# Designs tried in a protein design run: designed miniproteins, single chains, continued (3). Part 67

Each design is a single chain, and the fold is of that chain. pLDDT is the mean over its residues in the fold that is shown.

## One batch from the design tools (miniprotein)

Design m10311
Fold by ESMFold2-Fast:
Structure m10311 (fold): chain A 59 residues (1-59)
Amino acid sequence: MMSMEQINRTFRRLADIVSEYVEKLKKAPKEDHKKLKEEMQEKVDELHRETQAEFQQLE
């Protein structure tokens, strides 16, 4: 089972990723928006994989 601390850290990390890419999107030209959204999704997917791998170790 994931602890409340692990869940809180995951949410904070997710918020940081989203916040970073929202700022990048505000400053970037429209042509770069697709690439930035894909990069943000990759970061979110990586966080999800890390969280899921830790959960899997608990069976």
Scores: mean pLDDT 75

Design m10312
Fold by ESMFold2-Fast:
Structure m10312 (fold): chain A 87 residues (1-87)
Amino acid sequence: SDERQQEALKKRLELFKELLAESDGVDEAVTTGAAELVRAAEEALETGDLEAFVERYKEIVREMAENGTSETQRRYFVPTYIVLENA
């Protein structure tokens, strides 16, 4: 349901913000991707367009995976897609 998806997105936005703070000055590709996810999640919460967020999320995660990201990044990003798609 939309309510469940909104709640899941709010929780994941907090995790994206944590990843952004933790990666700052450590890995530019991770920091860039995390910043894009924060922006996309905030936009989706404002507009209610969760489908647009899911598509943007897939693109960002793919790009970050191709850049050889850390285990911390995988912990925050991959579960978010599953939760939003199955909520």
Scores: mean pLDDT 68

Design m10313
Fold by ESMFold2-Fast:
Structure m10313 (fold): chain A 95 residues (1-95)
Amino acid sequence: DAARKKALELMKKGIEALLKEDFKKAAEYFRKAAELLAHEEGLADALLALADALENKDYYGTALGLDSLSQAFKDRGENDLAELFQKAADYLLEK
């Protein structure tokens, strides 16, 4: 599915922007990924909540959202994406 592949690319770009502390751009990428994953309601809602936390500079809420999404991706067999989200969560909690 081209939409799913695009959503995965957007989520990776969101994490990359987050690690560069471009929280506004990270939120934009996660919001776009949520739009493409609208048929996967739980993931779309989690990505929108993550984008909202980033826009509100709620770094602890952002870290919890990243950790939750990491577990969801691991449960889906998306191990590389799960690891990426976990590393971002750990980065924010270590600040």
Scores: mean pLDDT 83

Design m10314
Fold by ESMFold2-Fast:
Structure m10314 (fold): chain A 65 residues (1-65)
Amino acid sequence: MEERKKLFEELAEGGKSLGYLEKAEFEGDKVTIYLKEVTPAGLLFAVGAAEDLRLAGLKAEFVKV
């Protein structure tokens, strides 16, 4: 659990810092990623983040704000 939460926190912080994410939420085994807008760079980040989270045993969902 600790490693999954750390991964989530690092991805959420990085994505928000880069302006790709509005926010991200971690609930049980699910991560909801809120995208500010759909750009090629933002989509590439989101796909990579979803893959990392999935490999860690988490579900990733994307929502456009």
Scores: mean pLDDT 76

Design m10315
Fold by ESMFold2-Fast:
Structure m10315 (fold): chain A 96 residues (1-96)
Amino acid sequence: METIKEQLKLIGEMLRLIAERLRDPELAARLRALADEIEALADNFSEANRQQAIATLQAARAVLQEVLATEQLSPDDRAAIETTIALIDDVISQLE
């Protein structure tokens, strides 16, 4: 899909929305930092930074899994995080 740039931007926005709903300010800050990095990668995406994009997406996935393990989440917030992880996994698969 030639929409990698659009998918990265969508992931960044989803991470920001998730961060707003978290009680842990450190996890929220980590997700916002990853969203900033993913958005920067989306704006300047090239074959040369493909490996950096994969690494950043893997880092975002790990933080989202930590959120699922540690945060008290509504069913809707949990589903949103699981959907975001699935999208990250799809994008990583497309980049590999």
Scores: mean pLDDT 84

Design m10316
Fold by ESMFold2-Fast:
Structure m10316 (fold): chain A 77 residues (1-77)
Amino acid sequence: SRIEELEKKALESDDPEEIAKLVKEIIEIYIKEGKITEKEAEEGIAKQREAVKKALENPENVDLEEVERNLEILEII
């Protein structure tokens, strides 16, 4: 339920810094609960950053504003 509350707040927020903080708190909860390791979280974030960067380099049927916002959030995390 706490994770669901944080996810809802992240979806309702327009501030990349606030979204990054909320996402980081969710990740920290998953690590604390043993659902993922810190290394898996770091690798997952790095993989998402690379995927978003590739989308920006050759955007086909992609919302560039959404992709740029997602990259900003991932760079803050």
Scores: mean pLDDT 75

Design m10317
Fold by ESMFold2-Fast:
Structure m10317 (fold): chain A 77 residues (1-77)
Amino acid sequence: SKREQYWKEFERLGERLVEVLREAAKTLPEAEFKELMAKVQEIVQKILEALRNNDEKAFEEALEELERIREEIEAKT
């Protein structure tokens, strides 16, 4: 199902995000890392909200935001 595919994508992104955040914690200034963590938490809340509301479009948009932020962090580290 689409939901199973979305959960797999979210899991893969989550694993990669954790690795990238681990490197960012070593590399980025504390203030920048703190801002980054706040943004990640905001996007995760959007994903959870979309799942609870069965809002497929909002889920896809939030997942894309998570992917973009992962790419941004990876580019900085």
Scores: mean pLDDT 79

Design m10318
Fold by ESMFold2-Fast:
Structure m10318 (fold): chain A 65 residues (1-65)
Amino acid sequence: GPVYRITITGDRPGLRSDGSTLEPGETIEATDVRIDEAEGLIYATLADGRRVVLPQEDVEIERLS
């Protein structure tokens, strides 16, 4: 399936669904990315099934495959 690289560009940490933290400047790889443009949110699913929700303005997304 597709692979996406998501970089945290905002100044605030994010949270994964298991409670672990995403720090500013950190990158994650996701197998699925959904963009909710009306809410300004990104929903990402990681290969292990963990999910993250991040403000669209605070992330950079690159499709790798």
Scores: mean pLDDT 76

Design m10319
Fold by ESMFold2-Fast:
Structure m10319 (fold): chain A 89 residues (1-89)
Amino acid sequence: MEERFAKAVALQELIKQLYEKYTTGDKDKLEELAEKLGIPVQTVIDYYVRMELLKWQIKNSDPKEAEEYKKQMEAMKKKFQELVEKAKK
């Protein structure tokens, strides 16, 4: 129980730090990538944040739970690729 609560707090702090990073430090690079891919910059930021959260969960979860997070990561990659292909003309 305590471990689950600690993970939730750590995830919220990580989300805040990732949004700060991608909206300040790496903003120009993400805007350039968004223009190149033809998708909104907010969609790119949200994708990178979610991918980093999934990576963190894989590293900080039991092997069984890590396998489920790996599947979610693959699903997110596939959805992002579909968005990029749909925008590509």
Scores: mean pLDDT 76

Design m10320
Fold by ESMFold2-Fast:
Structure m10320 (fold): chain A 75 residues (1-75)
Amino acid sequence: MALELLLEGMRKADEGRLEEAKRLFREAIETAAREGDLLTLEAIEIALAVLAAVGNAEEQAVARELLDYLARLRA
């Protein structure tokens, strides 16, 4: 489930549907964290880090917000 949410979030981001992408990424993080799926959490972190590095300004803002959320969950 978490991996499917990540893949759909990536598709929505590629389509420029950033609000839907943000919601899907948050659901992927929450699902993976709840299930202890560390591999999917790592995949999400990598995907968001790439978006934060090479995305447009709006994509970078969404990615940084979600990376901050993920960091807080791990603290």
Scores: mean pLDDT 83

Design m10321
Fold by ESMFold2-Fast:
Structure m10321 (fold): chain A 89 residues (1-89)
Amino acid sequence: SLEEEERRRKGLEVAIQLLEEAMKSPDKVEQASLYLLAVDALRDPDLTPEEREKRLEFYKKMAEQLDDATLDRIIAQGKKLLESLRKEL
């Protein structure tokens, strides 16, 4: 339906914004956290700004516990996701 297409587009736009902000950050923990939130935004386009903020804080706390190699893998996946999503808009 048109409503489902609009919801999907909103999820794509939010995810792209989050991934672009991630790529501008010098902090690997913030980059990984924003990537994880971007994936959530794609899966649930109805997430409110308040819900996204709570999830971001949770992901930051989780990412702080990860080693550098794991953070680098998440960031690399985020860069690939951004390239893929830009082609869908």
Scores: mean pLDDT 86

Design m10322
Fold by ESMFold2-Fast:
Structure m10322 (fold): chain A 85 residues (1-85)
Amino acid sequence: DKVKEEAVKLLLRASELISRLRQAAYKSKDPETVARLNELMTQIQQEMVRVQKAIANNDIEALKEHMKRLEELIDEGEKLLEEVE
């Protein structure tokens, strides 16, 4: 199941990004930057749960939609890290 394999890879990428965002938040002295990092981590974690539920329910259409959203959030997180690191 190629789509589910790609979803697992995406979840691993998201987990790694969460770790990096958390480290950036810990190092930041700017409360607004910390708030932005924490908000994005929350959004990524919520979308990871939706991807996992779609896998469990074998809902391939929902899985593709949530994978796309998670990819968009990962891109936002990588851009934010470039600004704050």
Scores: mean pLDDT 88

Design m10323
Fold by ESMFold2-Fast:
Structure m10323 (fold): chain A 85 residues (1-85)
Amino acid sequence: MEKAKEIFIEYARRAAAHAEPDFAAEMVARITKTAEEAKDWSLGKMLQAFNKTMQELAAEAAARDPAVGRAIGRAGLEANTEAIK
């Protein structure tokens, strides 16, 4: 469970490096909040929560810069793949 949280936070930080600093901070804060809220959940429910948060962030970023939105969407997919290994 802690491993899934660390994976999603790390991938979010990597994607955030290509965003404006204020938005990058917001991304990390929202992923961290999702992790705290889901800490006692099953792995499947936790992954669903992280995937939802990453998709919401990707949509918000895409409205400002489509390239950043794609990077965040890709990071969410890669984080999910890594977390289920």
Scores: mean pLDDT 76

Design m10324
Fold by ESMFold2-Fast:
Structure m10324 (fold): chain A 97 residues (1-97)
Amino acid sequence: MTGEELYEGFIAGEVEREKLEEELKQMEEIFATFEAHPELNEEAWVEAADIHAETGKSLLEAASTLPQRPRSEELKEGLKLLEQLKEVIKRALEELK
């Protein structure tokens, strides 16, 4: 499921709040894995840290809202950043020796 699909489903009531919270937990687990690998290059670390901060902010705000909340560009951006974070960390881990 893409970040946009997750966001649209959440607003439409098709995706439960619990699924959004699961994505938040997955983000934290992925970032914890990244932190456990100090051999990752400095650029990848900085990129992932910036994306993680923005994603956490957007998703935490979304988790506190009702399904009736108007579509938020911040939420949409946060979910896109989550997918970007997953790709950055995956790419960095594949480069590990």
Scores: mean pLDDT 52

Design m10325
Fold by ESMFold2-Fast:
Structure m10325 (fold): chain A 65 residues (1-65)
Amino acid sequence: MDEELERAKKHLSDEVAEILEELRKLVEEGASREEIEAKVREAQARFPEDAGLIAVFADELLRAA
C-alpha cells in the first residue's frame, strides 16, 4: 500500500474514525434512528469533505442494526 495515502487517511480518519466509533456504539446500545441521524448530521457539519463517507457508513450501520 502507498504509505503516504495511509498517513493521509490516518490523519484525516482519526476524527472521522472517532465519529464512526461513536455511531457504532449508539447502534449497539439500541439508540433510536432519530438520535443516530442527529449524530450523522453533526458529523457531516464538522467534516464536510467526508460527509459522503459518513453518510455511507451511517447507512450501513442503520441497515445492519
Scores: mean pLDDT 70

Design m10326
Fold by ESMFold2-Fast:
Structure m10326 (fold): chain A 69 residues (1-69)
Amino acid sequence: SRVEALEALARGYLNMAGSTRLQGKYLVDQALKQSKEKADQVKAKYDKLVADYQARAARARAEAAALAA
């Protein structure tokens, strides 16, 4: 169903958010070896990517909830 597809899509986005967060942590730690400024830039970039995936997951779940009502 469309509801099941949207819930699966939301789960996929949350999995991507988790993977992106782990990758971001690794890259921030590597950037810290160069400079704090570079690390802060990398952190901001990956925090935004994680937030974007979480927002997409939330939208998919909201659509699923509306269709299930």
Scores: mean pLDDT 90

Design m10327
Fold by ESMFold2-Fast:
Structure m10327 (fold): chain A 80 residues (1-80)
Amino acid sequence: SAAAEQERLERLRREYEELKRIVEELIKENEEKYPEVAKKARELVEEARRLAEEDTLENLEEANLLLSTAILMLAVARTI
C-alpha cells in the first residue's frame, strides 16, 4: 500500500540522517591523521547525498549502504 511505502521511506530517511551524522563526526575526528581515507569518505557522503535527492526506496537504501561503507572505512583506518 502507499501508506506502507511512505512509512518505509520515512524510516530510510531517518536512517540516512543518522548515518550521515555519524560519518561526518568520524571524518572530523580522522581527517588530520588519515586525510586520504577522510577524502574517500567525503566522496561517499556526496554520492549518497545525490542518491538521496531522488527520495526513492531504492536510492535511499543505496545511499545508506554508501554511508555504512564510509563508517567501516573510517573505523578500519583507526586500526592501521
Scores: mean pLDDT 86

Design m10328
Fold by ESMFold2-Fast:
Structure m10328 (fold): chain A 63 residues (1-63)
Amino acid sequence: LNPTEEQLKKAAEKAGISVETARRVAEVARRNEHLTPLEQVELAAEEAGVSRETAAIVLRVLL
């Protein structure tokens, strides 16, 4: 995942979170690209401090 600033802003707006939090979700997913999409969502949610639903929305926008 190499999202642009515009993609991060759009993901943050759709998920109802800050751009900084959306960037954190993207970074966690990128570091764990070897895991399944479900595992990436769960880990990103835990590390970024958001719900799994929120993490899934962010990653759906960025992918």
Scores: mean pLDDT 81

Design m10329
Fold by ESMFold2-Fast:
Structure m10329 (fold): chain A 118 residues (1-118)
Amino acid sequence: NKELAEKTASGMLQYVRLMMETALREAGRLDELRKFEEILKEMEPEINERIKQLAEEVEKNKWSPKEIVEKAFELAEEIVEELLKRLEKVLSPESLELVRKAADEAIKEIKEHIEENS
């Protein structure tokens, strides 16, 4: 259903975001945390439109709950990869490595949770 797609995609992205922000905050990289937040704000309209499009596709195709979660995960991975690519232009190499590691660990945890609950 549409609500499952929106909640799942938004929840996954919020979790990855939290882990990336936490990595920068714990490392004391507050200036780079600000740059991270600015890039996310710039991406927000595109992210919201892509989540909306996923929800519309769910209604049209009548996907199962499992298919909805899998498609939401694919969207989250694509958005995180685009975020990391944009961050390469504004973050130091050290901060980029911290957020990349945090994102990879968060995505892995989400994937394992999906596989265990499928």
Scores: mean pLDDT 88

Design m10330
Fold by ESMFold2-Fast:
Structure m10330 (fold): chain A 113 residues (1-113)
Amino acid sequence: SRKEEALRLLEELRRRLEEAEELSKEELLAIARNLQRFVELMLSRATDPEVLKKLLEADYHIGLAYMAISLDMLDLAKEQLLLAIEAIEEALRLYPEELSDEEVEALREALAA
């Protein structure tokens, strides 16, 4: 299922962020943009309040990551992206519908950054 693939991609992205000592500003920005794309796609069709709450938590952390990147606070940016991934994973576990190909592609692009 696309949801299972998305959870696997998020786990791989989390591991990359945790294990990589050397992530550039450009790489973090690309990850943030693609996670934001994923969250925006989910927000456009989610109706469950608990799912919406987790997606808004993810959006908040992505916003803080952008701010941290702009201030060259790359460790803080990484921490905020990890929190965004956790919120997205929780949203996906609660979400009763299947994902679109576009949603999964956003996560593939985040991991490829």
Scores: mean pLDDT 89

Design m10331
Fold by ESMFold2-Fast:
Structure m10331 (fold): chain A 80 residues (1-80)
Amino acid sequence: MPPRAAGSKALDTKEEAERLAREALEAARAAGVPAAAAVVKTENGKYVVGVAGGAPDEAAAEALAREAAKKGAEVEKAKA
């Protein structure tokens, strides 16, 4: 299975973003899938979560999650 990564929509609080990241990681762990999540703050004070799974290891998953979060933040900045 190729690595899969996805970014969330912009969230109003860091707590909301961290909760979404934790829920995604818990779901992946329950399924036995190595996954990572990253939270990125946008310039307008919102937060985006990136989640990645199916990578060879946690470091690769974390890199993909960070890229997904960064791309999501860029999209939200362009949309504002």
Scores: mean pLDDT 72

Design m10332
Fold by ESMFold2-Fast:
Structure m10332 (fold): chain A 59 residues (1-59)
Amino acid sequence: DRDQLLAEIKQAYDNKDLAALEALRDKAEALEDYSLVLYTSVSIVIIRKEQRRAEEKAR
């Protein structure tokens, strides 16, 4: 169910769970839902940038 997969992606993003987002991206790719692949990929990039900025400020 695409709606359920989208809900799981949003939950993983809210939790900043990078590993869950990567697994959900792979599942979206297996379903050939390239909109969800793009959405999860963008979410991963945003979280990674936020984590890098937080790390840089902590130094």
Scores: mean pLDDT 80

Design m10333
Fold by ESMFold2-Fast:
Formats: structure tokens, C-alpha cells, sequence
Structure m10333 (fold): chain A 84 residues (1-84)
């Protein structure tokens, strides 16, 4: 499912950031952005773009903050769907 792929990409991005592999973090974040855009999730796609930019800048703190924002938005989306 698309949700499983999103979760997998988020995990890969986190592991790359923690390892200091900012090139990989940016590549995986761009893949996440493309997937989110294909789903019409424009707000989360914009957050994934900011994440990729932070990773390219090698700004670990900002990259982790942007990753958290994507994870929060995803969590809120899933909670809303479960309560409907």
C-alpha cells in the first residue's frame, strides 16, 4: 500500500539523517515528495520538499524538525481516517 511505502521512506530518511548520510536523506525525501504529490497530499509534499532542502544543506537539526512535521501530519491524517 502507499501508506506502507510512505512509512518505509520515512524510516529510511530518519536512518540516513542519523547516519549523517545527507545525500541519501535528500534522495529518499524527494522520493517521498513525489509519492505524496501523486496522492494529492500537497501539504505533506511541501513538508517533504523542505526536508529534502534541509538534507541538501546538511542541516541535521532542521532535517529532523522537518521529518517530525511530516510524521505529525501523517499521524493526524491516519487518526482522522480511523475516527470516521
Amino acid sequence: SELEEISRLLRRIEEAIKAGDFERAAEEAERLRELLESLGWEEMAAEARELAEAARAKDKEKAMEELLEVEIELGLYLMKKALE
Scores: mean pLDDT 86

Design m10334
Fold by ESMFold2-Fast:
Structure m10334 (fold): chain A 86 residues (1-86)
Amino acid sequence: SAPVPREERLRRFEEEFEELRERLLELAREYGLDLKEAEEWQEKMEKEDEKKRVETLQEFLLKLGEASGETELAEKQVELVREVYE
């Protein structure tokens, strides 16, 4: 597999991150999280750099697991985010 240029890698990461963010917001609604809280997390993610957005996303995933009772699923998703962005 050929390495891709940094600019292309960043674009792909941003696209993947945005897709994952949308999925997490849908899960938040499905698991009955406060929509205001979900909106605050989305706004926070949009204002942060890549590293901080990853940290914010991981924290949000853990809160999703806590609210849904699916902590193990949330931890696996946190690990996936770490593998992609760290």
Scores: mean pLDDT 64

Design m10335
Fold by ESMFold2-Fast:
Structure m10335 (fold): chain A 77 residues (1-77)
Amino acid sequence: MADFYLALLRRELAELVGEEAAERITAVARQLIDDGRLEDVPAAVAELLRELGASEEQVAAAVHGVRSMVDAIRAEE
């Protein structure tokens, strides 16, 4: 159920980088999942957060959460 995890990711990212940026990052994650590139999602989220000026600590925390999400989605598929 990727939609559930993507909704949680969007909400958490909105608090960090704002609603507009969170929507864009979540759209990229959804596209990678749809393309069967689930393993690339953590790296893509990290790069987008860095482009938005997030600190390395914020990026590391977000990537850790995204990796957990990826593992959960993989278990459902």
Scores: mean pLDDT 79

Design m10336
Fold by ESMFold2-Fast:
Structure m10336 (fold): chain A 103 residues (1-103)
Amino acid sequence: SPLEEIDRLVEEARKAIDTASPEEMVALVEQTAQRILDLLEKHAKTEEQKRLVEGAKRVIDAGLAELRDAYERGASENELKQLAIDVLDALRTAARRIIEAEK
């Protein structure tokens, strides 16, 4: 259930990126990342899962900072799209690791 919800959020964000302005793309990825990290934190029951969530937060924060810096310096739409996709892929990878660690 949580993994299916996260996969849906990532797919919706990926589709929205194709028609988003640079400003909308940054806001969309930041909002999607926050929603997914909140879901992962809520579902983290074990110390291992909590450790993985903290690691995911650091990786995602770094990716979001890179995306925002690129936007502020006037990077191309293609560069912003690639950085946005990289953040979404990192979120999906982190979600799978955290949910699989429940067993």
Scores: mean pLDDT 87

Design m10337
Fold by ESMFold2-Fast:
Structure m10337 (fold): chain A 65 residues (1-65)
Amino acid sequence: MSKEEGLELARKGEARAVRGMARGDLEEALAGAQLSGQGTAAIYGEEVGKKRLEAALKGVREAVA
């Protein structure tokens, strides 16, 4: 994956996660979180991507708890 593709994927993933959380759509929120993590990993490396994914998943869990 190119860094440009990673940036686009991260942006789309973040938008999907936020939208899913706002709508109470857990599947959409989780899908967005995963895409955001994947895109971030492509830009900044696996460790940063993993931290991004973990933070996004925590946000989703807190939003639906």
Scores: mean pLDDT 79

Design m10338
Fold by ESMFold2-Fast:
Structure m10338 (fold): chain A 101 residues (1-101)
Amino acid sequence: HHHHMERQRRADEARRAADEIYESAVKGAKTLYQKAVEALKKSPEEAERIIKELRAMVDAAVDGLRGLAAEHPEVAPYFQAAADKVRKIGDEAIEKVRKAK
């Protein structure tokens, strides 16, 4: 039972770490989206800089989640799903900025 408890504990800790990466990425995307929309009113160049920052942040979060999937194959689908959600949120935020007139 000790080996099963240790494995379960590691899986639970990894899921918690993934949740933290996900929550941070969602909050970061929202903050950068708001900054990009505000920048778009005065400087299209500054808005594009913020879009690149948003993309870099999303890429880093996705890479972190995929890293956790590689370290914890038993729960890898959980991390892959989180990575897909982060990518979608980032892509949708960038699209909304580009559609803002």
Scores: mean pLDDT 83

Design m10339
Fold by ESMFold2-Fast:
Structure m10339 (fold): chain A 87 residues (1-87)
Amino acid sequence: MEKIKEEVEKLVKELTQQIIAEAAQVYQQQGLQAALDYLIARGKELIKEGEEIIKNATSEKQILKGEALIKLGKELIEVAEKARAEL
């Protein structure tokens, strides 16, 4: 159990770091609005991917991965929307 949880947590951390790096690059090239739009689009894609994984899941590991992607996607959308409100 702990090993599966650690693998999922590592995946989420690595994916989060990559998305933040990509958003920072969009910000440098196209500005803040484009970077926030990128985060929202990525969040929506992660939710859709997670839902599809859960729908086709045959193992608890797949369910945990799908739930983690949905959670990350929702958090990215919420953070980006809050950032827009603080501008």
Scores: mean pLDDT 84

Design m10340
Fold by ESMFold2-Fast:
Structure m10340 (fold): chain A 90 residues (1-90)
Amino acid sequence: KEQLIRESEERVRQAALEAGLSEEQAESAGRMAGNIVGLALDGASQKEIDTMLKFTGRSLLRQGASQEQVDTVLKAIKDSVKSAVEAYKS
């Protein structure tokens, strides 16, 4: 469980850096991804996950990220949630 969370944090942090976000923005995005993945593995509803994704997007926009960068990060988080949940069930 903890390994899946850490791997998701690192994956999203790297995706954010590749999208041109700063080190601070990428670290923030990775941490938010870890929290969302952790909630998903604990059985959080899709509504709860969607609420956290919306909050994450708004937070990154306030930090100066572009909409394209935010969309890239949110996709990386969604993909990480799917991957981690599937791995955890196996």
Scores: mean pLDDT 82

Design m10341
Fold by ESMFold2-Fast:
Structure m10341 (fold): chain A 55 residues (1-55)
Amino acid sequence: EAEELERRAAAQTLRALTGEDFSSWSLEEILAYAATDPEIAARVEAAIAAARQVA
């Protein structure tokens, strides 16, 4: 499903930026975390957009 691809892309992006594992987090939880920092939010949004293009 497209939502799972988006969630996976967002989780991997957060791990690359923070070093923490987000594989058990929901897409909503990941987006809420990303919203606390505009740079992180932009990188996560780009990853989700890229995942949508390949889904």
Scores: mean pLDDT 79

Design m10342
Fold by ESMFold2-Fast:
Structure m10342 (fold): chain A 73 residues (1-73)
Amino acid sequence: SAAQERIDALLEEAKESAEKAKREKDPRKATGYWLRAIGSLWEAIRLALRAGDQEAVDRAIRLGEELGLGIRY
């Protein structure tokens, strides 16, 4: 579905932004990448909750834990 494709894209954006943040030497740019990662992850969780997709919610929460973003549900 379009919602599932959007959730998958947001989770990929979160991963890519977190990887950029980890490699970034400039703390201001690193902060920007971390904020992008957090924003994409939260939007994925919101869409998954609206869709009633508990598997997608659980996947997003596990990703947040792996990325160290402190997201708890």
Scores: mean pLDDT 84

Design m10343
Fold by ESMFold2-Fast:
Structure m10343 (fold): chain A 94 residues (1-94)
Amino acid sequence: SEWEEWKKLPKDEQVVKGTEHIVEILIEEIKSLGGKEKEAMLGFIEELEKLFGVEKETVEKLRNLVENKDYEGLLELVKEIIRKNKEKLLEIKE
């Protein structure tokens, strides 16, 4: 099970996987906002830029995914950003 696999991961990988799971939940919740989902997704991207110092080119890719309602592509790119910035996540989550 995912829970049993998560328990076997090193602490840093547990934090990364936990953050990915929170992001998955957040994206699903935003999708349910009916008519406000685009604004909420753009706000989420703005917070990611502030938190991780995401490059402008990557921010534009995230915005384009939101505009096209490609929330699966959005989730995958956000997971990539999380993995690349796992050291910052460890500092924030401690």
Scores: mean pLDDT 75

Design m10344
Fold by ESMFold2-Fast:
Structure m10344 (fold): chain A 95 residues (1-95)
Amino acid sequence: MEAEEQRRKEQLKQAEELAKEMEEVLEELKKNNPEAAKKVEEALKYLEKSGNKEALLIAKGSFVKAVKNAKSDEEILKYAEKLLKEAKELEKKAK
């Protein structure tokens, strides 16, 4: 139990650190790929509506990581579309 709690704390801390970069990365994405940025913002709104703060934090960190690792604008757009679909499903399940 203590080992799992430690692992959870490390995962949340890593997501929190990545989430701090989210605003800067999102602003840059709005300039370079506005369609993908719009879909990411919509996905984040659906996650906020779900009330799942942990999922929202993980999504913010995942977004930063996905943008940094992407090799093309098309890859970023596909990630944004997948994130939006998953966010809508999560909000629907919360209801």
Scores: mean pLDDT 77

Design m10345
Fold by ESMFold2-Fast:
Structure m10345 (fold): chain A 96 residues (1-96)
Amino acid sequence: SEKETIKKIIEEAAKLYEELSKTKPEPEAMYEAAKYALEKAKEAGVSEEFILLMEKALEIAKLIKEGKPEEEIKKKEEEKLKELEEFRREKLGLDA
């Protein structure tokens, strides 16, 4: 099941984040966990929607790791949330 695969990837990424956070700065740990999740999702051939979500997470984690201003990070988060909502609307035929 794709849902089971997605759940496992998220759980593994969360565990990796917790483990890395013990020895690395939080932004770096988050970036590595997001990168891991995206790589696993692509390898497993999960849905485009999930891949898009993971790509968003990786982009945000990268900005945080690079020390970008909070305002720039928030703008990127809002932009990616809109992209995800548009993707859902198009795929579902406007919530059909």
Scores: mean pLDDT 75

